# Designed miniproteins, single chains, continued (2): the designs that were tried, part 76

Each design is a single chain, and the fold is of that chain. pLDDT is the mean over its residues in the fold that is shown.

## One batch from the design tools (miniprotein)

Design m6626
Fold by ESMFold2-Fast:
Structure m6626 (fold): chain A 64 residues (1-64)
Amino acid sequence: SRRLTPEEIEKIIEHLEKNFSEELRIASLALLFSTTHPSLSDEEKAIAQELAQARALVEQREAE
């Protein structure tokens, strides 16, 4: 996504890794790299919501 920089993606992945199992971390990486896939599983949808939460935290830190 254009709104995510490589640095922001790394922070989001790190946040997910701390809160999710290794399996979900791998799935989140697949989701980030597989933006051309139109269908998402329930697991991928949950990861997408966690990515939105992590992005909100990143923006909160940037807002001071």
Scores: mean pLDDT 58

Design m6627
Fold by ESMFold2-Fast:
Structure m6627 (fold): chain A 80 residues (1-80)
Amino acid sequence: DRQARIAATAAALLEAIAAAEDKEAARREALRLLTAAELGRERVEDYVEEREAERLAEIEARTEANAAAIEARLRALAAA
């Protein structure tokens, strides 16, 4: 189940943020990993090496743009 995998990832990332001394860096990394997990679901259907590289770059850009909102997003996904 995609939702169960995303929820488990979100819960683990919330624990990592809680344990981290540098909360801002932990939030940014959590958003990166969560975005990768979400996009990984789409990649399974259309798997191409070039597309993978492009999607990794997209994940990085989206992670940086949304770092400030990560904890709220993780809480919502963990509750799903």
Scores: mean pLDDT 66

Design m6628
Fold by ESMFold2-Fast:
Structure m6628 (fold): chain A 120 residues (1-120)
Amino acid sequence: SKIIKEFEKMVERIVEILEKEGLSEAAEKVRELGKKSLEKLKKAKTKDEQFEIFKDFINEVMSIINEAMLDEPSEKRLTILIKVLDEFIEFAKKVFKDNPKGQELIEILELQKEKLEKAI
């Protein structure tokens, strides 16, 4: 399905972002989280269930990155978070653009990205 294919691509891109920044343990945690979330998405019967799985994935990835970067300069952490937010936004636009909850989430993610960009 389109959601499965696009979700796998998003996870791979986030893992690549983290690996390129030397965050190998965070990348592995995101890869494992991605596998678990993918299995949940395959079992999800409604768009609302798929949306909640995606929201949980966003929250857990953000937690992993923030924990991994506690000792890193704020500018580096913000730059990585912005790149990861871009991947979430791209996925949401491809999969949830026609869903009102998806549209609201896209706006929230874009506002969070703008806030982080202003903090650099």
Scores: mean pLDDT 88

Design m6629
Fold by ESMFold2-Fast:
Structure m6629 (fold): chain A 66 residues (1-66)
Amino acid sequence: SPLERLLRAIIEGALALLREQGLSPEERRRVFEELAEQMAKIAEEVYGADPEEVKELFLEIAEEVE
């Protein structure tokens, strides 16, 4: 889906940046949890998406690319 492609691009970009900054896997996990919350809020407000579905999808993609 277009949403999945967008989330994957964001997650891959964020992961590269966090690794460059020397963050640990635990610190990166906390950042991704916070990003998932923010993306869920944006998707709910802009598109009327289910925030729990967006969080699940975001965190699933984050696990796949890590």
Scores: mean pLDDT 84

Design m6630
Fold by ESMFold2-Fast:
Structure m6630 (fold): chain A 85 residues (1-85)
Amino acid sequence: SMIEELLKRIEELIEELKKEPPGDPEVAARASALLRAAADALKEKYPELSKKLYELADLVEERGLSEELLKKLDEIFLQVAELIH
């Protein structure tokens, strides 16, 4: 499914980010785009979680990826994964 594909992409991005400190604007742009895509996919079934994903995407785009935002991304990803599995 589209949600499972997006979860795999987000997981791969989180694994990539954990290997190097977040600071690349291109990585932040990719993270924001994936978060918005996941939010769009979830908005009908899980509107509260979708809202959190949009809010995180906005923060990543505005502030770049920080360690605090990376931790929030990981936490939200785990919440999304729990809903799918």
Scores: mean pLDDT 71

Design m6631
Fold by ESMFold2-Fast:
Structure m6631 (fold): chain A 61 residues (1-61)
Amino acid sequence: ADIEQQKRLAGYPFVELLVDQATGQEYYRCFYPGCDRTFDSLEEVEDHILKDLKKHKERLN
């Protein structure tokens, strides 16, 4: 649901929901420095955050 997706996405301040201007398709983009990945679903975003957020933190520590 739209509200649930927005609420979940608000927990990821470096991820945005975008719309492809040519196709109108919604997609997600990670703006974390050095990442620059795109995803088709919120589940893919959440999996990325769980796995790659650790990698991002390890790089700083």
Scores: mean pLDDT 67

Design m6632
Fold by ESMFold2-Fast:
Structure m6632 (fold): chain A 103 residues (1-103)
Amino acid sequence: AEKYFALGHELFLDEKYDEAIEAYKKAIELDPSYVLAWVELARAYALKGELDEAVKALVQAYKLGASEEAIKFAVAPLTDEQREEIVKKLQAQGELELAEIIK
Protein backbone atom coordinates (compact mmCIF):
# COMPACT_ATOMS: atom_id res chain seq x y z
CA ALA A 1 0.00 0.00 0.00
CA GLU A 2 2.75 2.51 0.96
CA LYS A 3 4.48 2.27 -2.46
CA TYR A 4 1.28 3.23 -4.31
CA PHE A 5 0.60 6.01 -1.80
CA ALA A 6 4.13 7.42 -2.36
CA LEU A 7 3.66 7.16 -6.15
CA GLY A 8 0.29 8.94 -5.88
CA HIS A 9 1.83 11.74 -3.79
CA GLU A 10 4.63 12.26 -6.37
CA LEU A 11 2.08 12.33 -9.24
CA PHE A 12 -0.11 14.77 -7.26
CA LEU A 13 2.85 17.17 -6.79
CA ASP A 14 3.38 17.01 -10.58
CA GLU A 15 -0.34 17.96 -11.00
CA LYS A 16 -1.03 14.57 -12.67
CA TYR A 17 -4.31 14.19 -10.80
CA ASP A 18 -5.81 11.32 -12.88
CA GLU A 19 -2.65 9.21 -12.39
CA ALA A 20 -2.47 10.21 -8.69
CA ILE A 21 -6.12 9.09 -8.20
CA GLU A 22 -5.32 5.70 -9.81
CA ALA A 23 -2.30 5.22 -7.49
CA TYR A 24 -4.26 6.22 -4.35
CA LYS A 25 -7.10 3.84 -5.35
CA LYS A 26 -4.54 0.99 -5.62
CA ALA A 27 -3.16 1.89 -2.16
CA ILE A 28 -6.74 1.73 -0.77
CA GLU A 29 -7.40 -1.61 -2.58
CA LEU A 30 -4.39 -3.08 -0.72
CA ASP A 31 -5.22 -1.35 2.61
CA PRO A 32 -8.80 0.02 2.86
CA SER A 33 -7.95 1.50 6.32
CA TYR A 34 -5.15 3.72 4.92
CA VAL A 35 -6.58 7.04 6.20
CA LEU A 36 -3.97 9.24 4.47
CA ALA A 37 -4.68 7.59 1.09
CA TRP A 38 -8.40 8.46 1.49
CA VAL A 39 -7.49 12.08 2.45
CA GLU A 40 -5.21 12.51 -0.60
CA LEU A 41 -7.78 10.80 -2.88
CA ALA A 42 -10.40 13.32 -1.68
CA ARG A 43 -7.98 16.21 -2.34
CA ALA A 44 -7.16 14.98 -5.88
CA TYR A 45 -10.85 14.50 -6.78
CA ALA A 46 -11.69 17.95 -5.36
CA LEU A 47 -8.94 19.63 -7.42
CA LYS A 48 -10.33 17.91 -10.55
CA GLY A 49 -13.81 19.30 -9.68
CA GLU A 50 -15.19 15.77 -9.07
CA LEU A 51 -16.97 16.91 -5.91
CA ASP A 52 -19.27 13.87 -5.51
CA GLU A 53 -16.23 11.53 -5.49
CA ALA A 54 -14.34 13.95 -3.20
CA VAL A 55 -17.27 13.82 -0.72
CA LYS A 56 -17.29 9.97 -0.76
CA ALA A 57 -13.53 9.88 -0.02
CA LEU A 58 -13.84 12.56 2.74
CA VAL A 59 -16.65 10.58 4.43
CA GLN A 60 -14.54 7.38 4.38
CA ALA A 61 -11.44 9.22 5.70
CA TYR A 62 -13.50 10.74 8.54
CA LYS A 63 -15.12 7.37 9.46
CA LEU A 64 -11.62 5.82 9.58
CA GLY A 65 -10.46 8.49 12.08
CA ALA A 66 -8.98 11.26 9.92
CA SER A 67 -8.22 14.32 12.09
CA GLU A 68 -9.95 17.70 11.65
CA GLU A 69 -6.55 19.00 10.41
CA ALA A 70 -6.35 16.23 7.73
CA ILE A 71 -9.93 16.98 6.54
CA LYS A 72 -9.14 20.73 6.34
CA PHE A 73 -5.92 19.89 4.43
CA ALA A 74 -7.93 17.92 1.83
CA VAL A 75 -10.16 20.96 1.05
CA ALA A 76 -7.54 23.73 1.62
CA PRO A 77 -6.72 24.32 -2.13
CA LEU A 78 -10.43 24.70 -3.04
CA THR A 79 -12.28 27.96 -3.78
CA ASP A 80 -14.93 29.19 -1.31
CA GLU A 81 -17.60 28.23 -3.92
CA GLN A 82 -16.25 24.65 -4.20
CA ARG A 83 -16.03 24.27 -0.39
CA GLU A 84 -19.63 25.57 -0.04
CA GLU A 85 -20.77 22.95 -2.60
CA ILE A 86 -19.00 20.16 -0.64
CA VAL A 87 -20.63 21.44 2.60
CA LYS A 88 -24.08 21.34 0.93
CA LYS A 89 -23.47 17.77 -0.35
CA LEU A 90 -22.38 16.62 3.13
CA GLN A 91 -25.43 18.26 4.77
CA ALA A 92 -27.72 16.53 2.21
CA GLN A 93 -26.17 13.17 3.26
CA GLY A 94 -26.63 13.90 7.01
CA GLU A 95 -22.85 14.27 7.58
CA LEU A 96 -23.40 17.37 9.75
CA GLU A 97 -20.25 17.06 11.91
CA LEU A 98 -17.97 16.67 8.85
CA ALA A 99 -19.77 19.61 7.14
CA GLU A 100 -19.08 21.80 10.22
CA ILE A 101 -15.33 20.94 10.08
CA ILE A 102 -15.13 22.12 6.42
CA LYS A 103 -17.18 25.35 6.94
Scores: mean pLDDT 83

Design m6633
Fold by ESMFold2-Fast:
Structure m6633 (fold): chain A 103 residues (1-103)
Amino acid sequence: STIVLTVSGGGTYVEGSSATLTVTFTGDSSEVAGVQWYRRPKGSDEELLEAVIEMEPGQTSATFTLENLKVEDTGTYFARVFLKSDPSKVYWGEGTEVTVVPA
């Protein structure tokens, strides 16, 4: 079956706080090798790789924690899952908005 990704943890955060983004996946998670977290900064068309998380067998979620948030961390965050048997076959989660406001 197709792997479906759900991203959570978006919202408005105060500068200096922390945000934890979580991707959960349903379907054939046994084939998931890892998760790549991307950010599109506000007002940019670039997609920047922020983190790579290797998955243990049977894991159905991965987290990415943004510590000591800056206003510049504001943007759309999204997860990409890649498979063990075919790293070229990828699944994208929908983007989630993170807005960082001054303290």
Scores: mean pLDDT 79

Design m6634
Fold by ESMFold2-Fast:
Order: sequence, then C-alpha cells, then structure tokens
Structure m6634 (fold): chain A 79 residues (1-79)
Amino acid sequence: MEELIEELKKTIEEALKNYPKLKEIKEIYEKVASERTYNEEVNNELIELLKTLSPEEREAAVLILGSISYLKLEEERKK
C-alpha cells in the first residue's frame, strides 16, 4: 500500500515537472476539493485551463487529478 502511494506521488511530481501548466490546475482543483462549496468562477477557470491543454497534457491532467483524489480518499479512510 505504501509503495502505491509513493508511486502516485512520484507520478504527480514527474508530470508537473514535464507539464508546468498542470501545477496551476492542481492548485485550483485542490482548492475546490478542500472548500467543499460550489464556486462557479473557480470551476469555469479550471475548465478553461483544461481546454488550453494539448491532448498529451490533458491525459497527464486526468492522471494527476485522479491520483490526488485517490490520495485524499485514502487519507479520509484512515480515520
């Protein structure tokens, strides 16, 4: 289990290093997820950023967002 978590963290770091635009997307997503309140302006900003990505960057974005979601769920389950 620890090995999977470490691999996901490395995958996120490597993708952010290769695609700097994804760092902004990660920050916006984490803000939305932590607040648990709907903010249309922030959601629209995230969608517009995703539209500016190349197909390759979009695949990396999906992987990063999925990995972040998984890590947050694992943290919640530990309680």
Scores: mean pLDDT 71

Design m6635
Fold by ESMFold2-Fast:
Structure m6635 (fold): chain A 79 residues (1-79)
Amino acid sequence: SKEERIGEAMAEAYKKGGLPAGIEAMVKKLKEEGFDDEVARKAAIDATRVFSLHSARYGYEEGAKKAASHALQVAKQLQ
């Protein structure tokens, strides 16, 4: 699914470069889904709270998956 592709990209980037890398990977994937750069960046930044909360409880891979779902929902609402 779209959420799985975005979440996997964020998780891989986060493992290598931390949260800043994870945010940039999410922005890139949202732009590939057709969202504008400003919309993609706002949605990815907004999703960082969801990532942090779920990563603390369930690990960064689950955090990235939940963040991806949230970012897609926010991006759709902003477009």
Scores: mean pLDDT 89

Design m6636
Fold by ESMFold2-Fast:
Structure m6636 (fold): chain A 92 residues (1-92)
Amino acid sequence: DEFIKFLERAIEAARRDRELALELLKTASGVEREVLEEAARTAEEIEEKLKKALEAAKAGDLEAAKKYFEEALKILGEGQRRMAALVEAAEA
């Protein structure tokens, strides 16, 4: 199933994003630290929703899988807006 393979790859990507953010947090300060903390949190929440989507898809519940995937996309958009706001506030 193409969708199941896509979700598995998306979960791996979210894990890698969180691991990278946590690594960069070791030396980050100021606004960079706040952005990385938000990025790590966003990636963790996305992974959680994608795992639920994957479980639903494997169970044949494509409607639930779609709902969890749409929730992951919403979290991504909200996280991106929050990170942009942190950068803009620091530059003002």
Scores: mean pLDDT 87

Design m6637
Fold by ESMFold2-Fast:
Structure m6637 (fold): chain A 104 residues (1-104)
Amino acid sequence: KQEEAERELDRAIELFKQGKYEEALVHARKARELSDDPLLQLEATILIVEALYKLGKPEEEIMKLFPELVRLALSLTEADIPRVVERLGPWVAGTVRYLLSFRG
């Protein structure tokens, strides 16, 4: 299950880099459902939020993900930030930092 979740997330990241945001959403959502790892679930959820934003989805749809996003972020440590940024790319550093602000 975890290996399948990792594979789905990697596929979602590659699709996102290619501008295939709708396909990236499908694979990111599947990765989140397959894994109990908070770090992978956070990575997948951040990618979902960013893909919805790129697709011009309504703020209401995007904001529905924020309670889950905050809950997952609160399970992280400062050491996890470089991992998320390395996997998804430097473009998510601001989002991850924002989410970690809820730990203060």
Scores: mean pLDDT 78

Design m6638
Fold by ESMFold2-Fast:
Structure m6638 (fold): chain A 100 residues (1-100)
Amino acid sequence: SVKEIVEEFFELMERAIEILKKVDPEFAELLEILLKNAKLGFELNPDDIEFHIEAMEQFIERLKLAIDKLRKENAPEEVIEEMERILKEMEKLLEKLKEL
């Protein structure tokens, strides 16, 4: 259950990063570092739910900043909507992890 939630969250992270690489490559690189650190933490301590929650919350906050930046720079609405959908799914996974 923890593993499934965390792995699904990593897939959403990778999707968000792939979108950002096309519109804000510097921000994408920042998120790639966060993903790498989260994956390493999961490999070292897969049962450390508190660590996974903190890593997820940190990524969600950075993704919110990325979306705000895209809005200010008049990025296509389709890109913003897709990023907001990814964010919403991430928030739902975080809530599920907190319920365990």
Scores: mean pLDDT 86

Design m6639
Fold by ESMFold2-Fast:
Structure m6639 (fold): chain A 73 residues (1-73)
Amino acid sequence: SFLEQLRQSFLRTGQEMAEIIGADKALKAFRSLSKIKHGGLRWQSLVSAAGVARYAGDEELAAELLRKAETEN
C-alpha cells in the first residue's frame, strides 16, 4: 500500500540519521518532533524513531513506536 511504502521510507530516514549523529541523539530528535501537534508530522516522526530503534537493535522499542504511529493515522 501507499502507507506501507511511506512507512518504509521513514524507517530508512531514521536509520540514516542514526548512522550520522548516533542512535541516542537521533531517537531524542524524532521523539521531540512527535510532540508537535500535527498528525502527519507526529506519524512520520514516530516511524523514523522506530527506524532508529531498529538500527540500535531495540526491536521492542521499535514495535512500540510503530504501534503509536498506527494510532496517529
Scores: mean pLDDT 82

Design m6640
Fold by ESMFold2-Fast:
Structure m6640 (fold): chain A 85 residues (1-85)
Amino acid sequence: KVTVSEILSREKVSNEDLRKAGEALGLSKETIDAILELLDRNKSGYITPIDITFAIGLLQQPSASETVKKAFFKLLMSDTEVELE
């Protein structure tokens, strides 16, 4: 098994792997969809470290959703184990 934070530290992570990580943390479908929309801006089906860095910048803006911000940083710091396909 891999931890949620390890998934987000990969050079390339699929939207499905991120969805599974969010589900493992008990995040709602709406919150997971919002995070995916923010991270996969180009609709590639994958998330890269550049996408994560840009998302961190966006979520530090005063207009950012606190729910999405909390969920995103929980994903980055979580030691919760997830089984990926």
Scores: mean pLDDT 76

Design m6641
Fold by ESMFold2-Fast:
Structure m6641 (fold): chain A 111 residues (1-111)
Amino acid sequence: SLVDIVKGWIALLESNGFEVSEEVREKALELAENASEETKELLFKVEELVRQGRYEEALELLEEALKTASRRDKPLLLVARAAVLLGIGGEENRREARRALEEAKRLLKSL
């Protein structure tokens, strides 16, 4: 399920030293359960690409979706982006991942 995928992305972020509070985690999982069909299909494709090591393609899909995403869908896309950037690796991608996660946290707190 998308909920299980998002749980996996949050676990990856936490294991890499990023802080995710229980409140933020619960809100992200609630959004995953109630995500639009378009967002669910997109994030399933992102997860498949990540499992295949196709991180650059996953990132490109997320960047395109983020251009038109609703405020409600954007936090999930940003969490996915942070996880993909950590998968690619490097200091610059780690800084970008932190920025994506911090933006997701701000949006989740406003929902």
Scores: mean pLDDT 88

Design m6642
Fold by ESMFold2-Fast:
Structure m6642 (fold): chain A 111 residues (1-111)
Amino acid sequence: MTITALGGAEVDGYRLGVAQDSDGRITAIAVGPDGTLIHVVAADSLEEARAALEEMVENPIALFTGRVDGRPVAAAITKPDAKPGKPKEFELEEAGSLADFVRKAIEAYKK
């Protein structure tokens, strides 16, 4: 996969990196101070975003769906020591950016 880096941000102590793949999908990864990973995919459909996310994340602890500026987005939280199991599923309110989406995902998971 050819990946073009688009930039990064810091979100609630997580370091966020954003890239575009060869198919035009926006992919982001946020890394927390404890090694928690948040994988994010924005695609032309929610089904495409979920499929891409399922290929990237082996043992999700939580799954999130929503929109960023009208575009379908899916995200997954995992940890280095994550065990196979049923992830918690959340539907998030529309976000204005990928950083805002990641922030909402972190807030929902902490509850």
Scores: mean pLDDT 77

Design m6643
Fold by ESMFold2-Fast:
Structure m6643 (fold): chain A 100 residues (1-100)
Amino acid sequence: SAEEMLEEAKKMKEESKKLLKDAKERFEKDPKNPENVLYIQLAYMSISANELVVELILKKLKEQNAPEEVIKEIEEIRKEIKEIAEETRELAKKALELLK
């Protein structure tokens, strides 16, 4: 249902927020640790996958003529995940640049 897809999108947003928070904490603690660098890269990949899944949910709901209120809420969630992905991408780039 449209409601179930909205709940999935909300879950992906919360998971993306947690991944970014954990990535930031690892970077602040020891940015040159290879395990932290790898974690940050994997966090970015996971958040990017979440963005893609939410985009596919949004496309499916639009094709099914789902309620406009649900579509708008998922569009806002997609925008938030995109911002989280962009911040994580910049952190991932910084982590790689610190390796010599």
Scores: mean pLDDT 89

Design m6644
Fold by ESMFold2-Fast:
Structure m6644 (fold): chain A 85 residues (1-85)
Amino acid sequence: SEMEELFEEAVRLGDEAYEEGKKKKNSSAMLAGGTAAGLAGISYGVGKISGDEEFGKRMLEIALKKAQRALEAAKKGEKAKPEDL
């Protein structure tokens, strides 16, 4: 399902942001990556339990964008955005 694919991608990128941040000693990128993965888990669970897959997908798209930004910050050695912590 699209919701499952979004969940897996958001968690994957969040984990990559955490590992990349760890290598570059970028604690804000690590936290942002973990936050994105956590949001993805909550969003997936709510979407599944409620049956509102459209809501779940919207929340997962937010988590995915947060994970993408966290990974970009980690790779560039930049601080994560405050809203992504």
Scores: mean pLDDT 87

Design m6645
Fold by ESMFold2-Fast:
Structure m6645 (fold): chain A 76 residues (1-76)
Amino acid sequence: MTVKGVAVVTLTPGADVETVAEQIGALPGVTDVRQLDADRLLVTLEAPSEEELRKILEQIGALPGVESVRSSIREV
């Protein structure tokens, strides 16, 4: 079954929002990236399992320019 998730990504001060959004959007399972404000992105995720979705969230948190990731996961 497909698992869907939503994450709010907080950027470090002075990070290039466009560059970080492109890097997040290049990850497998990321379906949409939207800017919420000057330092936050809304990321929509889809994966075959919750474990794979959590791996994608971990990869996002490890990117340069990312300060924190807050996620909500929903089984479908």
Scores: mean pLDDT 80

Design m6646
Fold by ESMFold2-Fast:
Structure m6646 (fold): chain A 60 residues (1-60)
Amino acid sequence: ELVYVPGMTVGEYLKRELGLDDLMARLAARDVLGVDPSAVLTPEIFERIKAYLEGRLPKD
């Protein structure tokens, strides 16, 4: 289960929740979510991450 964490960057959140490396988290943020990985996590981005995990999560 994902929890919205205000103040955390998208890239850091993806690393924490998905176990991705810095580079992979950056690529996922820009390529999949369409956001800057250094941007602060927002409710809209959080919803996209949840949808992605429901059935579209890449695992290595």
Scores: mean pLDDT 73

Design m6647
Fold by ESMFold2-Fast:
Structure m6647 (fold): chain A 94 residues (1-94)
Amino acid sequence: IPEELVKKLKELGFPEVEVPPPLPPTDDFRQSPLVELSEGVKSLSGSRGRRRWVSVLIREPGANGKDNITVITVTEEDGEITISVQQYELPNPK
């Protein structure tokens, strides 16, 4: 788990939670607006009504000129915490 994600969760008052294992990568990745926390790590956080959430995008160079993208999203709604982990491989730009 990225140290920046742990810091963000602490800042937002989330309890300590375990991240499930990453899912298989998909080729259909849609990018949301992101805030850069460190090189290769970006974060997006928000709240609406009773829902608070933080997403961390980790970009790592992969094989064959593709980048491996891991997205970890933590959502709190009415005291219930949901964690999702998604992995993507960016298509090779021609």
Scores: mean pLDDT 56

Design m6648
Fold by ESMFold2-Fast:
Structure m6648 (fold): chain A 99 residues (1-99)
Amino acid sequence: MQSLIDEASKVADEFLQQVSELAPDGVVASIQRYLDELLTKLKNQDFDGVKEELSELHFRLVASASSENLSDAQRDRLWALFQEFMSKVIDLINKMRAS
């Protein structure tokens, strides 16, 4: 279990780093809290809560991108990064359920 939580932390850190390369610090700061909450829910095996945090993270990412006036190209790339992150989180949930 701890190794899967460590993998989840790494996946979250990689996502945050990728977002920081594309977007202002304001976007990064707005999503950090939801990433921390998501990791807490994963540690507690609250998988429905993790799915709820993914939805909230998506909403916050879209809202922050709009408030920071990101271009359509930057928004499209952030969405692609979020989709990759979501897929990795779902994979981790499946691994935890199998354990």
Scores: mean pLDDT 81

Design m6649
Fold by ESMFold2-Fast:
Parts: sequence; structure tokens; C-alpha cells
Structure m6649 (fold): chain A 86 residues (1-86)
Amino acid sequence: MERQREALLHLNRAESLVRKGAPIEEVAKHVLRAIELDPSVAPLAGDILAKAAEREGNKELAEQARKISETGDVEGLKKLAEEVIK
């Protein structure tokens, strides 16, 4: 469906932003939009957020995002992304 495709496009953009060294807040906005469109992408979205956190040297945030990626915790990922955007 269109929503799944749009979610994957947001994740592709988020991954590109991580590679460019963009601020984690920009990555988190795309992660949040992706899971709002399709919650089933939460494991992939969490992995991308973890990579962004690792790039910024935030080990605690990276570990939290990695755990969410492994469990597919949509609500946890939404809260984490919203806190990062703050």
C-alpha cells in the first residue's frame, strides 16, 4: 500500500541523513513519520536511529534504540524519537 512505500522512503531519507552526518533531530523526524505511516517498519527505523546516536557518540541512546529495533516496540520508538526532536 502507499503508506508502506512512503514509510520506506522516509527510512531511506533517514539513512542518507545519518551517512551525511546530519543532526539526529532530522533523522528522528523521518523515523517518527515512518512509524506513523507503517508501524511494521519499527525494527528498521530503530536501527537507523541507533546508528545516528552512535555517530553522535550517544551510547545510551544508541543502546535504547537498538533494543527497540530488536523488539519492534513501536510505542517505545515513538517516545524516543519525540524526545530526540524536543
Scores: mean pLDDT 84

Design m6650
Fold by ESMFold2-Fast:
Structure m6650 (fold): chain A 100 residues (1-100)
Amino acid sequence: MQEEIDALVEEMKALVEKYKDKLTPEQYERILEKVDLIGDALRQAAPVLTPEQREEALRILRDSIEKIKELIENKDYDGALKVLDEAMKRLQELIDKALE
């Protein structure tokens, strides 16, 4: 799971880097900060997640990457930040369920 999380985090960072010239420095920094926060949260939670919860977490990341790509291509950078916030919320709900 850690190698899969690392791969998806790097894919998301590569996407942000590709569109860096279309982002303000503040937008670029804020998106990267949120991406790192998501990666760190998942790496910490990975040992307590079931196989099904791990697959769900990876699906949330993959779906978020696709949505962020679409939003950035449409110049909706605020929407991209909102997708990252929603992904964090969904991942935190999975982590909370795993810790019950």
Scores: mean pLDDT 78

Design m6651
Fold by ESMFold2-Fast:
Structure m6651 (fold): chain A 97 residues (1-97)
Amino acid sequence: MEKKVKELIEELKKKGLSSLQIVEIVIAIGEAEAGGTPKAKEFAKKLKEEEPEIYEIAKELLELIKKAEKEKDEKTIKVVEELVKKAVEENRKLLAA
């Protein structure tokens, strides 16, 4: 699972996505599936229609993250925590501008 999660993150980055954008997409898809906000549902729908390859990779990444949390796969969880840490650092830099 760790290797597959790293490969999916790398594939999304090769498509031009930042760590922040990857985290935002995964959260939006997760919120949309959980019956979340209209904004999250609209974002996920638009991404699926305009960027279906990115949507499918991000959805697979989300499902693997959920599985790692249920199975307590500490190595995979650490990879996700590192991605989130980078996303937070990128977001702080944008807010400081």
Scores: mean pLDDT 80

Design m6652
Fold by ESMFold2-Fast:
Structure m6652 (fold): chain A 78 residues (1-78)
Amino acid sequence: EVEERGRRLVDAVKEAVREVPMTPQALSDAAAYLAKLSKELAERLIEAFREVGVPDEQIEAARKAYEKTLKEIEEKLK
């Protein structure tokens, strides 16, 4: 779900900018900002998961899904 939502967000952003040209620098800045926001959100969620006693195996699965989404955002905004 998190992975799918991230992928859809990247696709939606890509479609939105298709008609309006962006400078390469603006695109790069947007990618860096999204990566930073995603990283901070992931760290906060991991802390919450540990507090409620989610098993490490499930936390690792969520972390991998998040990292895959973050990489896709970085790639699509290159």
Scores: mean pLDDT 61

Design m6653
Fold by ESMFold2-Fast:
Structure m6653 (fold): chain A 79 residues (1-79)
Amino acid sequence: MAPKNLKAEKDGDKVKITWEKVEGAAKYEIFVDNELVATVPGSESSALLKLEEGKHTIEVVAIGEGGASGEPLSIEYEV
């Protein structure tokens, strides 16, 4: 199952992303421009990212307890 309502906003010198929690998620994997940049526990629904200037594609994938990945939820963000 894909996360819902992915949002990105400036938070000082970083970018804060938020999403709706997915039931049964053990963790979330966060990708920027197809590179894995962060892993967040399933109990969390936000992350702070340090992005370079320019346009980026941010994706969040829910990972279940068995390691099964859901569909990614993506947003474009420009720093």
Scores: mean pLDDT 80

Design m6654
Fold by ESMFold2-Fast:
Structure m6654 (fold): chain A 87 residues (1-87)
Amino acid sequence: SPIDELLEEIDKRIAQLEEEKARSTNPEFQALLDAAIEKLKDIKEKLEKIRNDPSVTEEQKRKFAEEMKSIIDYIEEQVKLARERLE
């Protein structure tokens, strides 16, 4: 499902950002990565709640996944800009 695919992407991305944070020596960049990780964890929780709600239709789940994907893409852009500035 679109939600399950997005949840897998989020888990992989959180792991990648945590590894990047561990390798960084820049405290400002580490703080920005922490903020991004927390936002992704919040999105994950919201997606899991919708996935597990039997009253939510597959069409509603698809639309919600698309909205969350847009937010994730924005977070990724902010991380990319921070990496270019701080690393």
Scores: mean pLDDT 88

Design m6655
Fold by ESMFold2-Fast:
Structure m6655 (fold): chain A 78 residues (1-78)
Amino acid sequence: MGERDAEAAARGGEAATEGYKAGDAARYAGGVLAAMGAGLSAALNGDMEAAEEGARRAEEAGPGGRKAGEAARRGAEG
């Protein structure tokens, strides 16, 4: 094992960290959009089940998505 390999691994780790952060942001945004879409659909159709599905998917996206999912579910409940 050489220092050259360690430097390459460090650069790879930095790129992976940036990719992870970008992926986390995209996952959060996807969750928020899914919750908004579910809430709108539920409001237009009175379909609580669709709102719950969207909220569940948003909650998987993380803390921000979970909060958006809860808001969508409450909106559908009226």
Scores: mean pLDDT 57

Design m6656
Fold by ESMFold2-Fast:
Structure m6656 (fold): chain A 89 residues (1-89)
Amino acid sequence: SATQQQLQLALAELQRLKEQIKNETDEKEIELLRNDIISLLESVLPLLSPESAKEVQELIEKLKKAKTKEELLKYIDEAIAVLRKELAA
C-alpha cells in the first residue's frame, strides 16, 4: 500500500539520520538533525495506528526535551522500534 511504502521510506530516512547523529560532534549540526527527525516523525503521525501515533507523539516530546546525545539516540531507537512494529502489523 501507499501508506506502507511511505512508512518504509520514513524508517530508512530515520535510520540514516540516526547514523548521522551518532557520528556527529558539532552541537549545532546535532540540533539541525534533531529537528529533521522531529519533522519526519510529525509527517508520519497521520499514517500510524492510534496506539503507534500516541507512542510517536510522546517520543517527539521527549526528543524536543533531550539534553544529551545519548538520550536523543535512545528516543530515536524507540521511534524506529514503533515504526518497525507498525510495518510488521
Scores: mean pLDDT 89

Design m6657
Fold by ESMFold2-Fast:
Structure m6657 (fold): chain A 61 residues (1-61)
Amino acid sequence: SDEEIERLINSAVEMLKSLTAGRSREQQEAIAAAFLAYLSTVLSPEELARVKAAVDALLAG
């Protein structure tokens, strides 16, 4: 379970890097928000919090 969620987080981060490359900060935040909203329909609150932390770190760097 933890190993599976870690792989999901890594895949999501790589996908978001590709989707947000060359875009403004506002566009990056909008894309990330839409992605997290979708994930909220399929992930538990605990799993979503872990993905959100990784996404927030990506957007901060």
Scores: mean pLDDT 79

Design m6658
Fold by ESMFold2-Fast:
Formats: C-alpha cells, sequence, structure tokens
Structure m6658 (fold): chain A 110 residues (1-110)
C-alpha cells in the first residue's frame, strides 16, 4: 500500500529528527520532507475514506490534520528560537499524533 509506504517513511523521518535534535537546520529539512509525505498520505487516506463512504474516518482525519498543523507550527517556532527542549517535546507530541494517523490508516486498509 502506498499509504503504508508513506507512513513508514514518515516514522523514519521522525526517528532521524530525534537523533539529530542538536542540528536545527537538519531537523527543519527533515520536518519539511515529513510534511510533504504526510500531505500525500493524508490525501490518499481521505480518498479511500470517501470511496468507502466512511464519514467517521473523514471527521477523524480532519481533526488529526488540524492537531498536527498546530504542533508542526509550534515545532517550527521552537526551531526558529533554537529551543532544544521544546523541539524534543513537540517531536514527541507529533509522534503521538502520527501514531493515531497510522491507526486510522490501518482501519481504512482493512
Amino acid sequence: SEIERLLEKIFELVKKMKENVNDFEQVRKLLDELIENLKKAMSLMQELAEEQNNLEALKRLSELYYEIVEIVNELYEALDNKDIESVKKKLEELEELLKKVKALAEELLK
């Protein structure tokens, strides 16, 4: 599944960001790549949910999207401020939201 491939790459990018938190420029580049892959994955999940007429999944996907956008914006702000502790905290919060996206994808692919 293309959705599964994109999500696997997204979690690999999170791992790389966590391993390189002291390199703010590298984390920013990895975050930009994560956002591009996430937009693709969520677009495919939306199309799949629409094809299944799964209104609950569409609602959950929309809610997760807005929560992720908020955390991503806060993560960019932490990177701009060179606040390593906030970067670490926001990466953990982002990873937890991405786990919820993965769980929703697994339900849609059944």
Scores: mean pLDDT 90

